# Designed miniproteins, single chains, continued (3): the designs that were tried, part 105

Each design is a single chain, and the fold is of that chain. pLDDT is the mean over its residues in the fold that is shown.

## One batch from the design tools (miniprotein)

Design m11874
Fold by ESMFold2-Fast:
Structure m11874 (fold): chain A 84 residues (1-84)
Amino acid sequence: SPEQLQADGEAAVKALRDGIEEAKKLLNDPNASKEELLTAGFRLEALITVAEALKPYMSPELQAEVDKLIKEAREILKKIDEKL
């Protein structure tokens, strides 16, 4: 339904923002294990995939936000790879 797609899109954006912040926290934590970084990377990749899949059903403003978040998430994934 249109109502469900809108809600799912908004939830995907929130989840992507939360995943980005979690990954940033781990990247700046000197006690973070390789397993924690790898797990955060896998979650972030999954969140990108969901956001990309739902993007066509989002408002233009939310689509622009998703593009910015995906770019940031891809930069974070590169930093995780550098630490693994």
Scores: mean pLDDT 88

Design m11875
Fold by ESMFold2-Fast:
Structure m11875 (fold): chain A 75 residues (1-75)
Amino acid sequence: SAAAIEAEYRARLEALRAQFEANKDDIDTIHELLLEMSRLLAEAKARLGASHPVVSELLAEIIEIGLRYFELVKK
């Protein structure tokens, strides 16, 4: 069901967010997280639709992680 799919993606998002919070200074880990979240975003868009709230939350998180990655690469 859509609810079960949403719960799956929400749990995966929360796990990736926790990994980011634990590894904010690790460029390699942040790069891996960006790739993982990009894959998760593509799956969520395909299965739930581009306008779904989980997709918006994933996009916001990718932006946050991407900004941190950019900060670290500039050092």
Scores: mean pLDDT 86

Design m11876
Fold by ESMFold2-Fast:
Structure m11876 (fold): chain A 55 residues (1-55)
Amino acid sequence: MEDIEEGVRAVAEAVLRTVVKRLPEEKQEEFLKEMTKSKSPYIREAAEELLKELE
């Protein structure tokens, strides 16, 4: 019953990856750190995972 949550998290990751890829390198890390403070749990999880990929 986690299929829906996994799907939403995957979409959030894809969206954040697209946005990050279009940002300057310095802004990419800053943007993702701000996203980890988001009220949305899906955005937080996606941002944390992407931060590990960039670091």
Scores: mean pLDDT 75

Design m11877
Fold by ESMFold2-Fast:
Structure m11877 (fold): chain A 58 residues (1-58)
Amino acid sequence: MTPEERERFLAGVEAALAQHADDPRAALTILRAGLREAEEAGDEEVVAWLRAQIAKLE
């Protein structure tokens, strides 16, 4: 990802997580979808961050 694409992507994920802060299952679905997108984009830093967030909820 470019730096601008990364900022936009992370802002979108964080906004979605904030809307579902009381729903761990919805949060996991959002994070797993984001992980697939980040892996497809090859952004290792975003992939590592998303994996860490998923691990906290599992």
Scores: mean pLDDT 80

Design m11878
Fold by ESMFold2-Fast:
Structure m11878 (fold): chain A 70 residues (1-70)
Amino acid sequence: SELLKLADKLFELKKELEELIAKLKEEGREDLAKELEKKLKEAEKLAEEGKLEEALELLEKALAETKEAL
């Protein structure tokens, strides 16, 4: 059940980050968008390896850092 909850949180967070990437590109902040895309891909690799908790932590950190840069 805990893994299922982590997977759900990861899915929702990925969705939020994809929307943020789209907005950053629309605003001409392509460097920030690229950094966020790299983090998203890193998290996808972690999730593929079954490291869902690490993937979630990586994306939460990436979101926080991006918000600080805005």
Scores: mean pLDDT 84

Design m11879
Fold by ESMFold2-Fast:
Structure m11879 (fold): chain A 58 residues (1-58)
Amino acid sequence: KVYALSETGAALAAMAGLDPERLTDAEVAELERRMTGVEVSPATAVRRAEAAGLITEV
């Protein structure tokens, strides 16, 4: 599954060394890990990022 990023999401992804245009489920989990130092499941990371307005499913 692939997600498009909001402006804020893209900035955070770029700072974390990830693609600022699109992320997979696993890459959304990696973004949360790089930002917080905590590993979460891809499903949990996606749910949190969508709730925060950072990503949208394409």
Scores: mean pLDDT 81

Design m11880
Fold by ESMFold2-Fast:
Structure m11880 (fold): chain A 87 residues (1-87)
Amino acid sequence: SLKEEYERLLEELNSAGRSGGALMLEAAVLVAVATELAKKTKDPEKKELLEKAVELAREALRYVEEGKLDEAEKKLREAKRLFEEAL
């Protein structure tokens, strides 16, 4: 089932810890979801939060590509905070 598949992927991401692959996937998912929500929201404040979350998640992806996992994790944490504020 899709639920079992999703839960298995989350466990694999969690078990990978600070791996670049796990951070990359989490950041990519956040970019995709926040971009779609930003298009659909009628609240300009929520739209700004979502757009900033996308920007920070893209910065995290760049840091992963550079091997800067600590910086990537910090940017992704900031992106998730803004994303949660927009919900």
Scores: mean pLDDT 78

Design m11881
Fold by ESMFold2-Fast:
Structure m11881 (fold): chain A 112 residues (1-112)
Amino acid sequence: SKYPESLVEPLIELLKDEDESVRAQAALTLGELARQGVDATKAVEPLIKALKDESEYVRQAAAFALGEIIEKFYTEEIEKLSVEPLIKALKDESESVRIAAANALKIIIKKK
């Protein structure tokens, strides 16, 4: 990959930052690293927690990042962890979160 795997764990820590913009950008960057072929599977459970974040921007970014990780690093274990949280995100108050969750679930369906 173009980027080092050593970025993944610092970005996971930033998912707990006090600033919603920092948490959202950390989630988006984890998704982009996965898209670039960096193994970000360690972020799956932290991103599932971020689907319940108070900020719609963080929830949308978490759903996006989960979709990118599933696209590049699919395993049956990751699917089992992600499906129910993503189904709940389909009922999110934010249209952007619902769209991102639907897209992530579409990626899971294509892997079956």
Scores: mean pLDDT 90

Design m11882
Fold by ESMFold2-Fast:
Structure m11882 (fold): chain A 73 residues (1-73)
Amino acid sequence: GHLERAREAVAEAARGAAAGDLEAATRGGREAVRHGLALMEEGDVGTGTGLALAGIGEAYEAALRAGALPPPL
């Protein structure tokens, strides 16, 4: 479901950020936002918001370390 996919996406974003892989971190962040928004629509606003923000944070950290502009998420 969206919860498992959002958690997997945050984990992918975190691994990408740790590895200096901006593409992986950005992809994970976008997926975390997508599934987090779906959780919010289903009424799980707290969990959906938290996972979306976690994914955004990882993608932005990766961008900062790479000297790149933050991606649109």
Scores: mean pLDDT 85

Design m11883
Fold by ESMFold2-Fast:
Structure m11883 (fold): chain A 57 residues (1-57)
Amino acid sequence: MAAKRQEIVEKGREIGRETSDPGEAHKKAVEYAQSLGGDTGEIIEAGTAAVLEALRK
């Protein structure tokens, strides 16, 4: 559980860094988390991390 959660969140940050649009970053991160069978908390954390990274630009 913990290792999978860290991988999902880190991928969310990576998506956010690569994507200029926060909405697209959120969508891609959520889709990735869902594809790995992430729970609701993991999906929310990945999406949030992606949006925050996209907004830093």
Scores: mean pLDDT 78

Design m11884
Fold by ESMFold2-Fast:
Structure m11884 (fold): chain A 77 residues (1-77)
Amino acid sequence: MAPADLRAEVSLSLAIMAAHLEGDEETVRLLAEARDAFLTRGDYERAARLVEEAIRVGSPLAQRAARVALEDVRARL
């Protein structure tokens, strides 16, 4: 993977784990869709929008992790 793709994969996976630990199934779903959009489809704009939505609706730990993931996703824009 390109270094930027690896960084985004790690930060998105950490954000998914944070949401899972908080029992926040909706935020897990949004972040998993963002990861699929980023890694599988190369749809960086959609991935960024899904992470932004996760930040809006997510629990506090998930929001913090998702903010890091948003920066890494935006690095590909």
Scores: mean pLDDT 83

Design m11885
Fold by ESMFold2-Fast:
Structure m11885 (fold): chain A 74 residues (1-74)
Amino acid sequence: SSMKEDAKAYMAKIEAYLATTPSVSEVEQAVIKAQLELAEMIINGAPLEEIERRARELEKELAPLKKKAEEEAK
């Protein structure tokens, strides 16, 4: 399906980014890990409800890291 092809294309872009970027911040690493996990769920044909539930869990896990990054940017 188009969703699986989009997810595969996204994973390829992330792999290329990581290969050309010598360092990635803790926040970027956590975000990339979360996005790759969701992309893998889409590729494996996980139900939309499971993907949405996991996305909410990951957003909750990322919230403290995003807040810290925002405070450090000030």
Scores: mean pLDDT 79

Design m11886
Fold by ESMFold2-Fast:
Structure m11886 (fold): chain A 63 residues (1-63)
Amino acid sequence: SDANKSGAAGAAAGAAGDAAASAVGNWEMYRLSKDPHAREGARAGAAGDAAAASAHGQKMADS
């Protein structure tokens, strides 16, 4: 079932990529924002997205 394994791994890799991209976006908002409260929110969001990317990566490895 190499085709099924490749499909599952591809879908998980796509999800991991999306989460990673979101994390980068939130981190850039943290770095570029001049509002301390907005910066703190963006930092927390980036950390959450990075954790999600890690979870998706693990799912890809298990596929």
Scores: mean pLDDT 63

Design m11887
Fold by ESMFold2-Fast:
Structure m11887 (fold): chain A 79 residues (1-79)
Amino acid sequence: KGEELFKKGEEALKQGKYEEALEYFSKAKEIFEKAGDWHGVAVALHNQAIAYKKLGKEEEAKELEEKSKEALEKYVASL
């Protein structure tokens, strides 16, 4: 389910529908968080950052990239 929402986010991002992509990635991230899938959380946050950059919201994108790095650290620590 998280992967399906993530896929929809990727398609929206590809189509230039950046606000819609953010909604899908946000929902995918929540599902990955509930599942303890920190790799999924990191990738979803990274793609939200890309969408924010496309919208010209560079500070929001930077904050999301930092959160993505934190999620990736949790993933690596779980290995």
Scores: mean pLDDT 86

Design m11888
Fold by ESMFold2-Fast:
Structure m11888 (fold): chain A 71 residues (1-71)
Amino acid sequence: MKLTEEQKENVVSIIIEAGELLIELKKQGVPKEEALKIVIKKVEELAKKNNIPESVLNTILVAVKHWVEEL
């Protein structure tokens, strides 16, 4: 499925926001399980607001889960 240029930019922004949020939650001492829930909710909210396809959202969520496990 072909993404628009705006959707591509929004995907990059969502990934950056998710990474920044994970770093902040880690600094605050939030447990990995709770941090994962917070970041997933934020990513889903941003994806819905920016009309990101479910397949792309699922790819981002897999990356986020991997990042939390590596923290």
Scores: mean pLDDT 79

Design m11889
Fold by ESMFold2-Fast:
Structure m11889 (fold): chain A 66 residues (1-66)
Amino acid sequence: DEYVKRVQELREKMRAAGLSDEEIDVYILHRLHGWSYRKIAKILGISVSTVRRRLRRAEEKLRKYL
């Protein structure tokens, strides 16, 4: 419950930083949950290379925001 609220607040901040929902999803799964690229790719129905690309873009946008 409190965790879900914190994740939603983090998602809103990441959207404000210019991240897409797809970039936010891979960032949270990898950075907060510690999931491997392969696991994220399987759960989201995308390629491992797409996971890497979205994570890189998320990190780049967050760096510019901070």
Scores: mean pLDDT 82

Design m11890
Fold by ESMFold2-Fast:
Structure m11890 (fold): chain A 93 residues (1-93)
Amino acid sequence: SSEELYKEGLEHIKKAQEAIKEGNADAALEHIEKVLEIGEELIRLGAYEKAKELYEEALKLALELGKKFPEKLLEAIGLALRAIGLLIDIELS
């Protein structure tokens, strides 16, 4: 269900935040990617507002990841651009 997917997305947001705090850039990257993937599934189910919330949080986390871990700057920029593109797609739909 869209509610179960949204809750899964929120758990990955929490895990990404914890990974950033603990200095685990690779784990943070993986969890942010999962948030975007779950958001895309929410779009397929018509849960646009829930997907927007996940994309906005993924963007914030990607920017924080790039600022805190310069060695992941390119990957962080890539995630941020993906989140921005997905947000634009929702606004145009």
Scores: mean pLDDT 89

Design m11891
Fold by ESMFold2-Fast:
Structure m11891 (fold): chain A 59 residues (1-59)
Amino acid sequence: SAMEAERQETLRRARRTLSAILPPEVAEAIVAGLERMIAEGASPEEMQRYAVRQYLAAT
């Protein structure tokens, strides 16, 4: 579905960005959280907000 494609694209972008700017273990913890959000039916917008909040908490 279009929504599933958007979730997967959001996950790919978050993994790329976070892996470039955070330690690997921290980036993977946030990505794991995003993968759980996909399983729970979260929207791409909710996923983006989660990634931003986790990034700010890590810096």
Scores: mean pLDDT 86

Design m11892
Fold by ESMFold2-Fast:
Structure m11892 (fold): chain A 70 residues (1-70)
Amino acid sequence: MSEDELTAEVYILAGAAAISVGDYELAVEYYRKAIEVGSGELKREALEMLAEALEKLGKLEEAEKAREEA
């Protein structure tokens, strides 16, 4: 993978860890960072994960936008 793809994967893993402890706000932050540096399939995966974290926070409109971009 490129260095940007590796960085995106690290952010995705950090977001997943945040979700595992119930910190959905922190998960959203990490997934947004993954989207900024990632591309292709990895960016799409981060967008899907962002949508799920946003739904957990009750931000349904933002979650729908993230899914539309995936």
Scores: mean pLDDT 81

Design m11893
Fold by ESMFold2-Fast:
Structure m11893 (fold): chain A 93 residues (1-93)
Amino acid sequence: AIAELEEIRAGLEELRAAETDPEVATLIAGAIDVVDAAIRAIREGDREALEAALHALEALLAYLEQQPESPTVARLRELLRRARAIIERVLAE
């Protein structure tokens, strides 16, 4: 779970480095913060913090569904959907 989330975080950092739109770069930075919060919650065994990270991630995904399509936005959605699936799997254990 943590290793998979760290791979997603690396993908988000790569996406942020390539992004020239400051608004989209801010959304990617927010996504990195949510993934970092999820990693910390798993390390600490804090289920409430992990559930809060899941809620923040779901809110970000809902916001992104309203954004115009771009390769960066599509990749951001893909990475966040993968992160959501990992978090949901950990919470189901």
Scores: mean pLDDT 83

Design m11894
Fold by ESMFold2-Fast:
Structure m11894 (fold): chain A 62 residues (1-62)
Amino acid sequence: SSMEEALRRAHERGDAALARVKEIAEIIRKKYGLPLDMSLVELVEKIGSEEFSREIAEILAK
């Protein structure tokens, strides 16, 4: 039971983390005027990994 609960909580945290990443990616896409259907890989390729990291840090600092 404790192991089942730990797995459930891990899935819940994973789902929350994915939702947060998606929200951050949408903010970045909107800021740069990019398509909402653009993949994360294409987003990083378009703006660069350094820019992407800086944008995430800025959003998390708020």
Scores: mean pLDDT 75

Design m11895
Fold by ESMFold2-Fast:
Structure m11895 (fold): chain A 89 residues (1-89)
Amino acid sequence: SDLERFRAALENTLKDFGVPEEIAAAAVAAGVAVFERTKDWVEALVAMIRAIAAQRPDLQALADELIAAIRSGDMEAFIEKSTAFFRAL
């Protein structure tokens, strides 16, 4: 299905950023589940970031900053905080 192809593409993208395969799969599954329940892409992205950070307590502060940037709608803050978060992975 289109959803399964999209899920696989997101998992591969996270893996390319250095996220381990099992964490990438869990993060995308969490994001998709939240989107299906809420129909809210912001909350889906937040769920994905939290699922990644749950396996890395050292990244919790960067995850919280990235989530704040996502919820703010500030694109420049989102780019900065995403870069910091994925670089730290």
Scores: mean pLDDT 80

Design m11896
Fold by ESMFold2-Fast:
Structure m11896 (fold): chain A 89 residues (1-89)
Amino acid sequence: MEELKQLIEEELKRAEKEVDEFTKKYGRPDDAKRLLDMVKKAAEEILKTWPEKSRLTPEQEVDVLRAIFEIGLAISKIDLEREEKRRKA
């Protein structure tokens, strides 16, 4: 439990840094904050369900959380780029 909490806290700090960089590049703090809030909620669910409802190791749970964040960030980037292209077209 404590090991998983520490790993999640470290991953959330990494995600906060990436969100700051995203906000600096695209200038949309609300989108970045919503993504971070979603990831924090997912982390809380992992902590509630592990280990009884999960067959993953703490490290694997963090890998899943990271994948969710990276996919969410990629979708946000694609949506912003598509919106900008449509506005200029």
Scores: mean pLDDT 74

Design m11897
Fold by ESMFold2-Fast:
Structure m11897 (fold): chain A 94 residues (1-94)
Amino acid sequence: MKKIEEAQELVEKAAELAKEMTEENLEKAKEYLRQAVELVKELIKKEKPPKEQLVPEAQSDPELAELLKKGDVIGAVELLAEKLIKKLEEALKK
């Protein structure tokens, strides 16, 4: 669970940087999100924690929920990361 907490801390740092809505901060936020995704992928391989705890946001996203239902946790994490990075890229352009 602590390694999932480390990934969550990186996501929280990304969110805090994004609050200021500067291009430099959003770029750093994207990097933190990518690092968090890599940590979650390693956790899936080593510890196999409960699926719902790895990507809680997936429970509100039908596509991510379907991947988790089928046991494709790595695919769900990759899709979540792709969606988050895309949202940050859109924010950078605003």
Scores: mean pLDDT 62

Design m11898
Fold by ESMFold2-Fast:
Structure m11898 (fold): chain A 116 residues (1-116)
Amino acid sequence: SLPPVGAGTPGTDEQERLARELAEKARELASKIPGVKSVSVAYDATVDPETGEPLVSVGITVELKPEYSSPEKKQEIADRLIEAVREAAKELGLEQVNVAYTVDGNTITIGATFRP
């Protein structure tokens, strides 16, 4: 299941900037993965209702080229997308809270949440 973007209390302008920078870096890395036809990203900055700590979330949706429609290639691309998001987060000094993905036909969606 993909974690929703926009859940919880809105974050600060600084957290929104971090979320946007994460999304921009992740999009750039995702676009370089072989078999990716298109990339769409969404981001949000919220507060964890349990801890009160800031959260930065990104959702990435990727459409695959038809040649990459096998289950094995979809899994390879999903793994590489997760690595791209983690690399982008690492460059921004963000700590992983959650990462999940779904595959629907030739579309892969990654949802990830991080702490600044």
Scores: mean pLDDT 82

Design m11899
Fold by ESMFold2-Fast:
Structure m11899 (fold): chain A 57 residues (1-57)
Amino acid sequence: SHAEARAHFDRGVELLGEGRYDEAIEAFEKALALDPEFVVARQWLERAREAKRRAEA
């Protein structure tokens, strides 16, 4: 399941780079559901949420 968590994380990073904030957030949430201790995914989830907030402000 760690490999699956990593795959969702990698997809989240790609989506965030494309400005697809809601999809990036969902991908990071899926990564954390599979690996709750995935600290890097939690940090990127926070970044994605902040990026969405700033883009939609």
Scores: mean pLDDT 87

Design m11900
Fold by ESMFold2-Fast:
Structure m11900 (fold): chain A 61 residues (1-61)
Amino acid sequence: MEENIKKAEEYLKKAKEYEQKGDFVSAARSYGNAAIYYFKAGDWEKAEEAHRLAAEASAKM
């Protein structure tokens, strides 16, 4: 369970790095992966937040 949260946090960190580089495609994918891992961890609120961040990054493409 904790491994899924750790992976979600790593993907969030990577997504923010991609956004700083202007790579919104990779940022959106990384936020999407974070949402999947939060969902697997049972953290629905963080999963929904990560999903919204993925959609926002996708809109900046």
Scores: mean pLDDT 82

Design m11901
Fold by ESMFold2-Fast:
Structure m11901 (fold): chain A 98 residues (1-98)
Amino acid sequence: MEPQPSEETIELLKKARELAEEALRAAREGDLEKAKELARKAIDYLMEAAEISGDERLVMLAMQLSIAIQLLEKGDLEGAAETLEEVVEKIEERIEEY
């Protein structure tokens, strides 16, 4: 596996978590466009962290954020918020394992 600093992975995960938390707030406030944009940015950071770390669980978290975006597009704010909250919790769990 490619030797990458765990600190770089942690910083990317922290950024993804912050963006997911902001997306959750935007979704709860009914700002669908902002929530989608923030969730897409969080996906980008999760995918970068997955590439660096080789952690397939981060790819699964990116897929869950994609589901949250689909829920936002359907107007399911409650389902999107629940999915975003679960992703935030799981990102925090991954950070603790590095």
Scores: mean pLDDT 83

Design m11902
Fold by ESMFold2-Fast:
Structure m11902 (fold): chain A 63 residues (1-63)
Amino acid sequence: AAAAEAAAGERGERMRKLVFDVINKYKKGEITKEEAIKMLEEAGLSREQAQRVVETFEEFEKS
């Protein structure tokens, strides 16, 4: 139980770090939207989840 929970926690922290780095690069114009989605998919998100994450930040920046 504890070992499985620890592994899930580490994956979650790594995912949050990668999402932050990808969004920061996208926000700076260093990568395209498609590249950001691809990097998030490589990190373990589905394409639908990756698109939603990028779109959420796009809408926030437009506001």
Scores: mean pLDDT 72

Design m11903
Fold by ESMFold2-Fast:
Structure m11903 (fold): chain A 69 residues (1-69)
Amino acid sequence: GKAAEISRRAAEVYKRAVELYKAGKLTPEQRKKVFDLVQKAHDAVMRGDYETAEKYVDEAEKLVKEAES
């Protein structure tokens, strides 16, 4: 379902952000922003607001993609 797909994407972007941070490719501020966005996406899923949850995951994925160059 949509909740499972959003949760999977959030978990993947979180994992990518951790790896980029360990590789020195994310600043502490960028890492915090990704983690805040993932938390907001989780909160949106918990209240059934899947459109808002997808938007937060999209923003986190964009930030990670930009950090990957």
Scores: mean pLDDT 86

Design m11904
Fold by ESMFold2-Fast:
Structure m11904 (fold): chain A 72 residues (1-72)
Amino acid sequence: MIFFPDHMNRGRQQAIRNSYQAIMNDPTNMDAIRAFVGGIVGDQARARSIAAQLSNITNPIDMIAQAMRMTA
């Protein structure tokens, strides 16, 4: 599932979990995708670029997997 770095604070982890749940409910929710990626990378410009590349993926599991690869 989602792996969090040991030093990521509780609020950031919760924001990522909330965004993950929103994506699982609606994989076309670009705000949730940007929030999820932004929570992981900490850079809004990079998050927008990655989210745009994920926008054509309709399966939420595949989209999350690709987002995790792109943010590693």
Scores: mean pLDDT 72

Design m11905
Fold by ESMFold2-Fast:
Structure m11905 (fold): chain A 94 residues (1-94)
Amino acid sequence: MELEEKARKLYDEALKLINQAEEAFKNGDYDKAIELFREAMKLLEEAISLYEQALEKHKDDPVKAAELQRRLRDIRMTLNAVRNMLKEVEKKKK
């Protein structure tokens, strides 16, 4: 499997976990929400690593490099959002 395809699948899986975590949070299941958000963060970090590896392999292709940089920005933005959501869940659990 190509690095980009593997990274995309990890990102898609992370988005599914984020949706499940948000539902758990809405239902007051804070422990489950925390677990799912942490699992999603791990998958997002793995996807970032794979896209960074793909970017290094395509550094001399400006079009592909720009596409990979955009994907990296999107995933990093999602990771920051998940980190903020996790903090809110932890705050509610107190």
Scores: mean pLDDT 87

Design m11907
Fold by ESMFold2-Fast:
Structure m11907 (fold): chain A 69 residues (1-69)
Amino acid sequence: SARGAEALGRVCLAMARRAYDAGDLEGAKRACEGGIAALEEELAKSTDPEAKAALQRAIEELRKLLASL
């Protein structure tokens, strides 16, 4: 569901940001990589356009954070 996709993206981003804010750059990198992998797996299984859009937005935000590390 779109709500489930948004919740998954939010959790992945929150985990990565917490590690980053704590100065744990390796933890932030692992959280971003793991989050991207999980979101891409859900995107591959999704048939709902709204869920796909939410997953793609979360993946883009995680990729931006990863690039800033």
Scores: mean pLDDT 85

Design m11908
Fold by ESMFold2-Fast:
Order: sequence, then C-alpha cells, then structure tokens
Structure m11908 (fold): chain A 61 residues (1-61)
Amino acid sequence: DRELVLRVARRLGLSEEEIEFLLRLLEQGVSVGTLLSIAAVLAGVSKRTVSRIAREVRREL
C-alpha cells in the first residue's frame, strides 16, 4: 500500500523525486513487490535489505 512504499523509500534515503516516481507507479497498478525491487535498485541495496525494512515498517503500521 501507499504508506508502506512511502516509509520504506524514506528509510532507504531515496529522494523526494524518486519517492514520487514510486508512488505514481503504485497508482498505475504496479505491485508493492515490484516497487520494493525498484526501490532496492534506486538505493543501491540488496532485495534482502528492502524486505527486512518492509517487515519492520509493516509491524509499525
């Protein structure tokens, strides 16, 4: 969902423009899993790192 993608992207230190890009893709029907993979590439981190952060964020929501 929007809040999960937003908080994960912010924790990864993505720029406001990169976050807006991901949120636009979410509105176009791109899956959360695909968006998290794109966020990993943009942040220069492993998919494992993003999955860990996403689990932490889901517990906070």
Scores: mean pLDDT 85

Design m11909
Fold by ESMFold2-Fast:
Structure m11909 (fold): chain A 69 residues (1-69)
Amino acid sequence: MEEEARKLLEEGKKAIENGDYETAVELFRKALNLDPSNLEAAELLIEVYRKLGDEEGARIVQLSLEKLK
């Protein structure tokens, strides 16, 4: 589980580097489904949603992130 979540996180970061923000969203969502306490995945997902102009998606993830504090 941890290894799969980490691999998805790394693939998501590569998708960001390639400008594939939609792919990054899917990969970070999968990482969070496997490890809901992964703060890095949640933070990156918020950033990607903002780059896509999905303010609602960013807000939902941000509210979840507040509970992980």
Scores: mean pLDDT 79

Design m11910
Fold by ESMFold2-Fast:
Order: sequence, then structure tokens, then C-alpha cells
Structure m11910 (fold): chain A 74 residues (1-74)
Amino acid sequence: SDFEAEVLAALGDMWVGLANIFLSKGKKEEAAEAYLKAARLYREGAAVSSDPELAEELLKKAEEAEKKAKELKE
């Protein structure tokens, strides 16, 4: 269901927003965890999407969130 994919994407976007707030406060550990939660939600959204364009967008968002989380753990 594309509706489920869109809901999962919106939840992922909320977790990215929370990660950015944590990062602005110097809370790198909490920011990294929030980015990883966002990435998981984006990957779940991509998996349930019937729209290949939406799936590709969500996978790219997941990869970027995972990259940001990795950088914060270094």
C-alpha cells in the first residue's frame, strides 16, 4: 500500500527532525540512534511501496540517514 509507504516515510522524516534537534544540542549518541530509526522506517516504506519512484527516494533517504549515524559514531 502506497498509503502505508507514505505514513512510514512521514515517520522517518519526523525521526530525522528529532535527530537534527539532538545534534544541535550536541547529543551525538541520541542523534545517531534517531537517524538509524529513520533509516529503518524509510527501508520499511520502500519495501511496502508499489511505486518504484517512491521506493527509490525512500532507499536514498535511508542510506543518507545511515551515513549520518555512522559519521556520528566516529
Scores: mean pLDDT 88

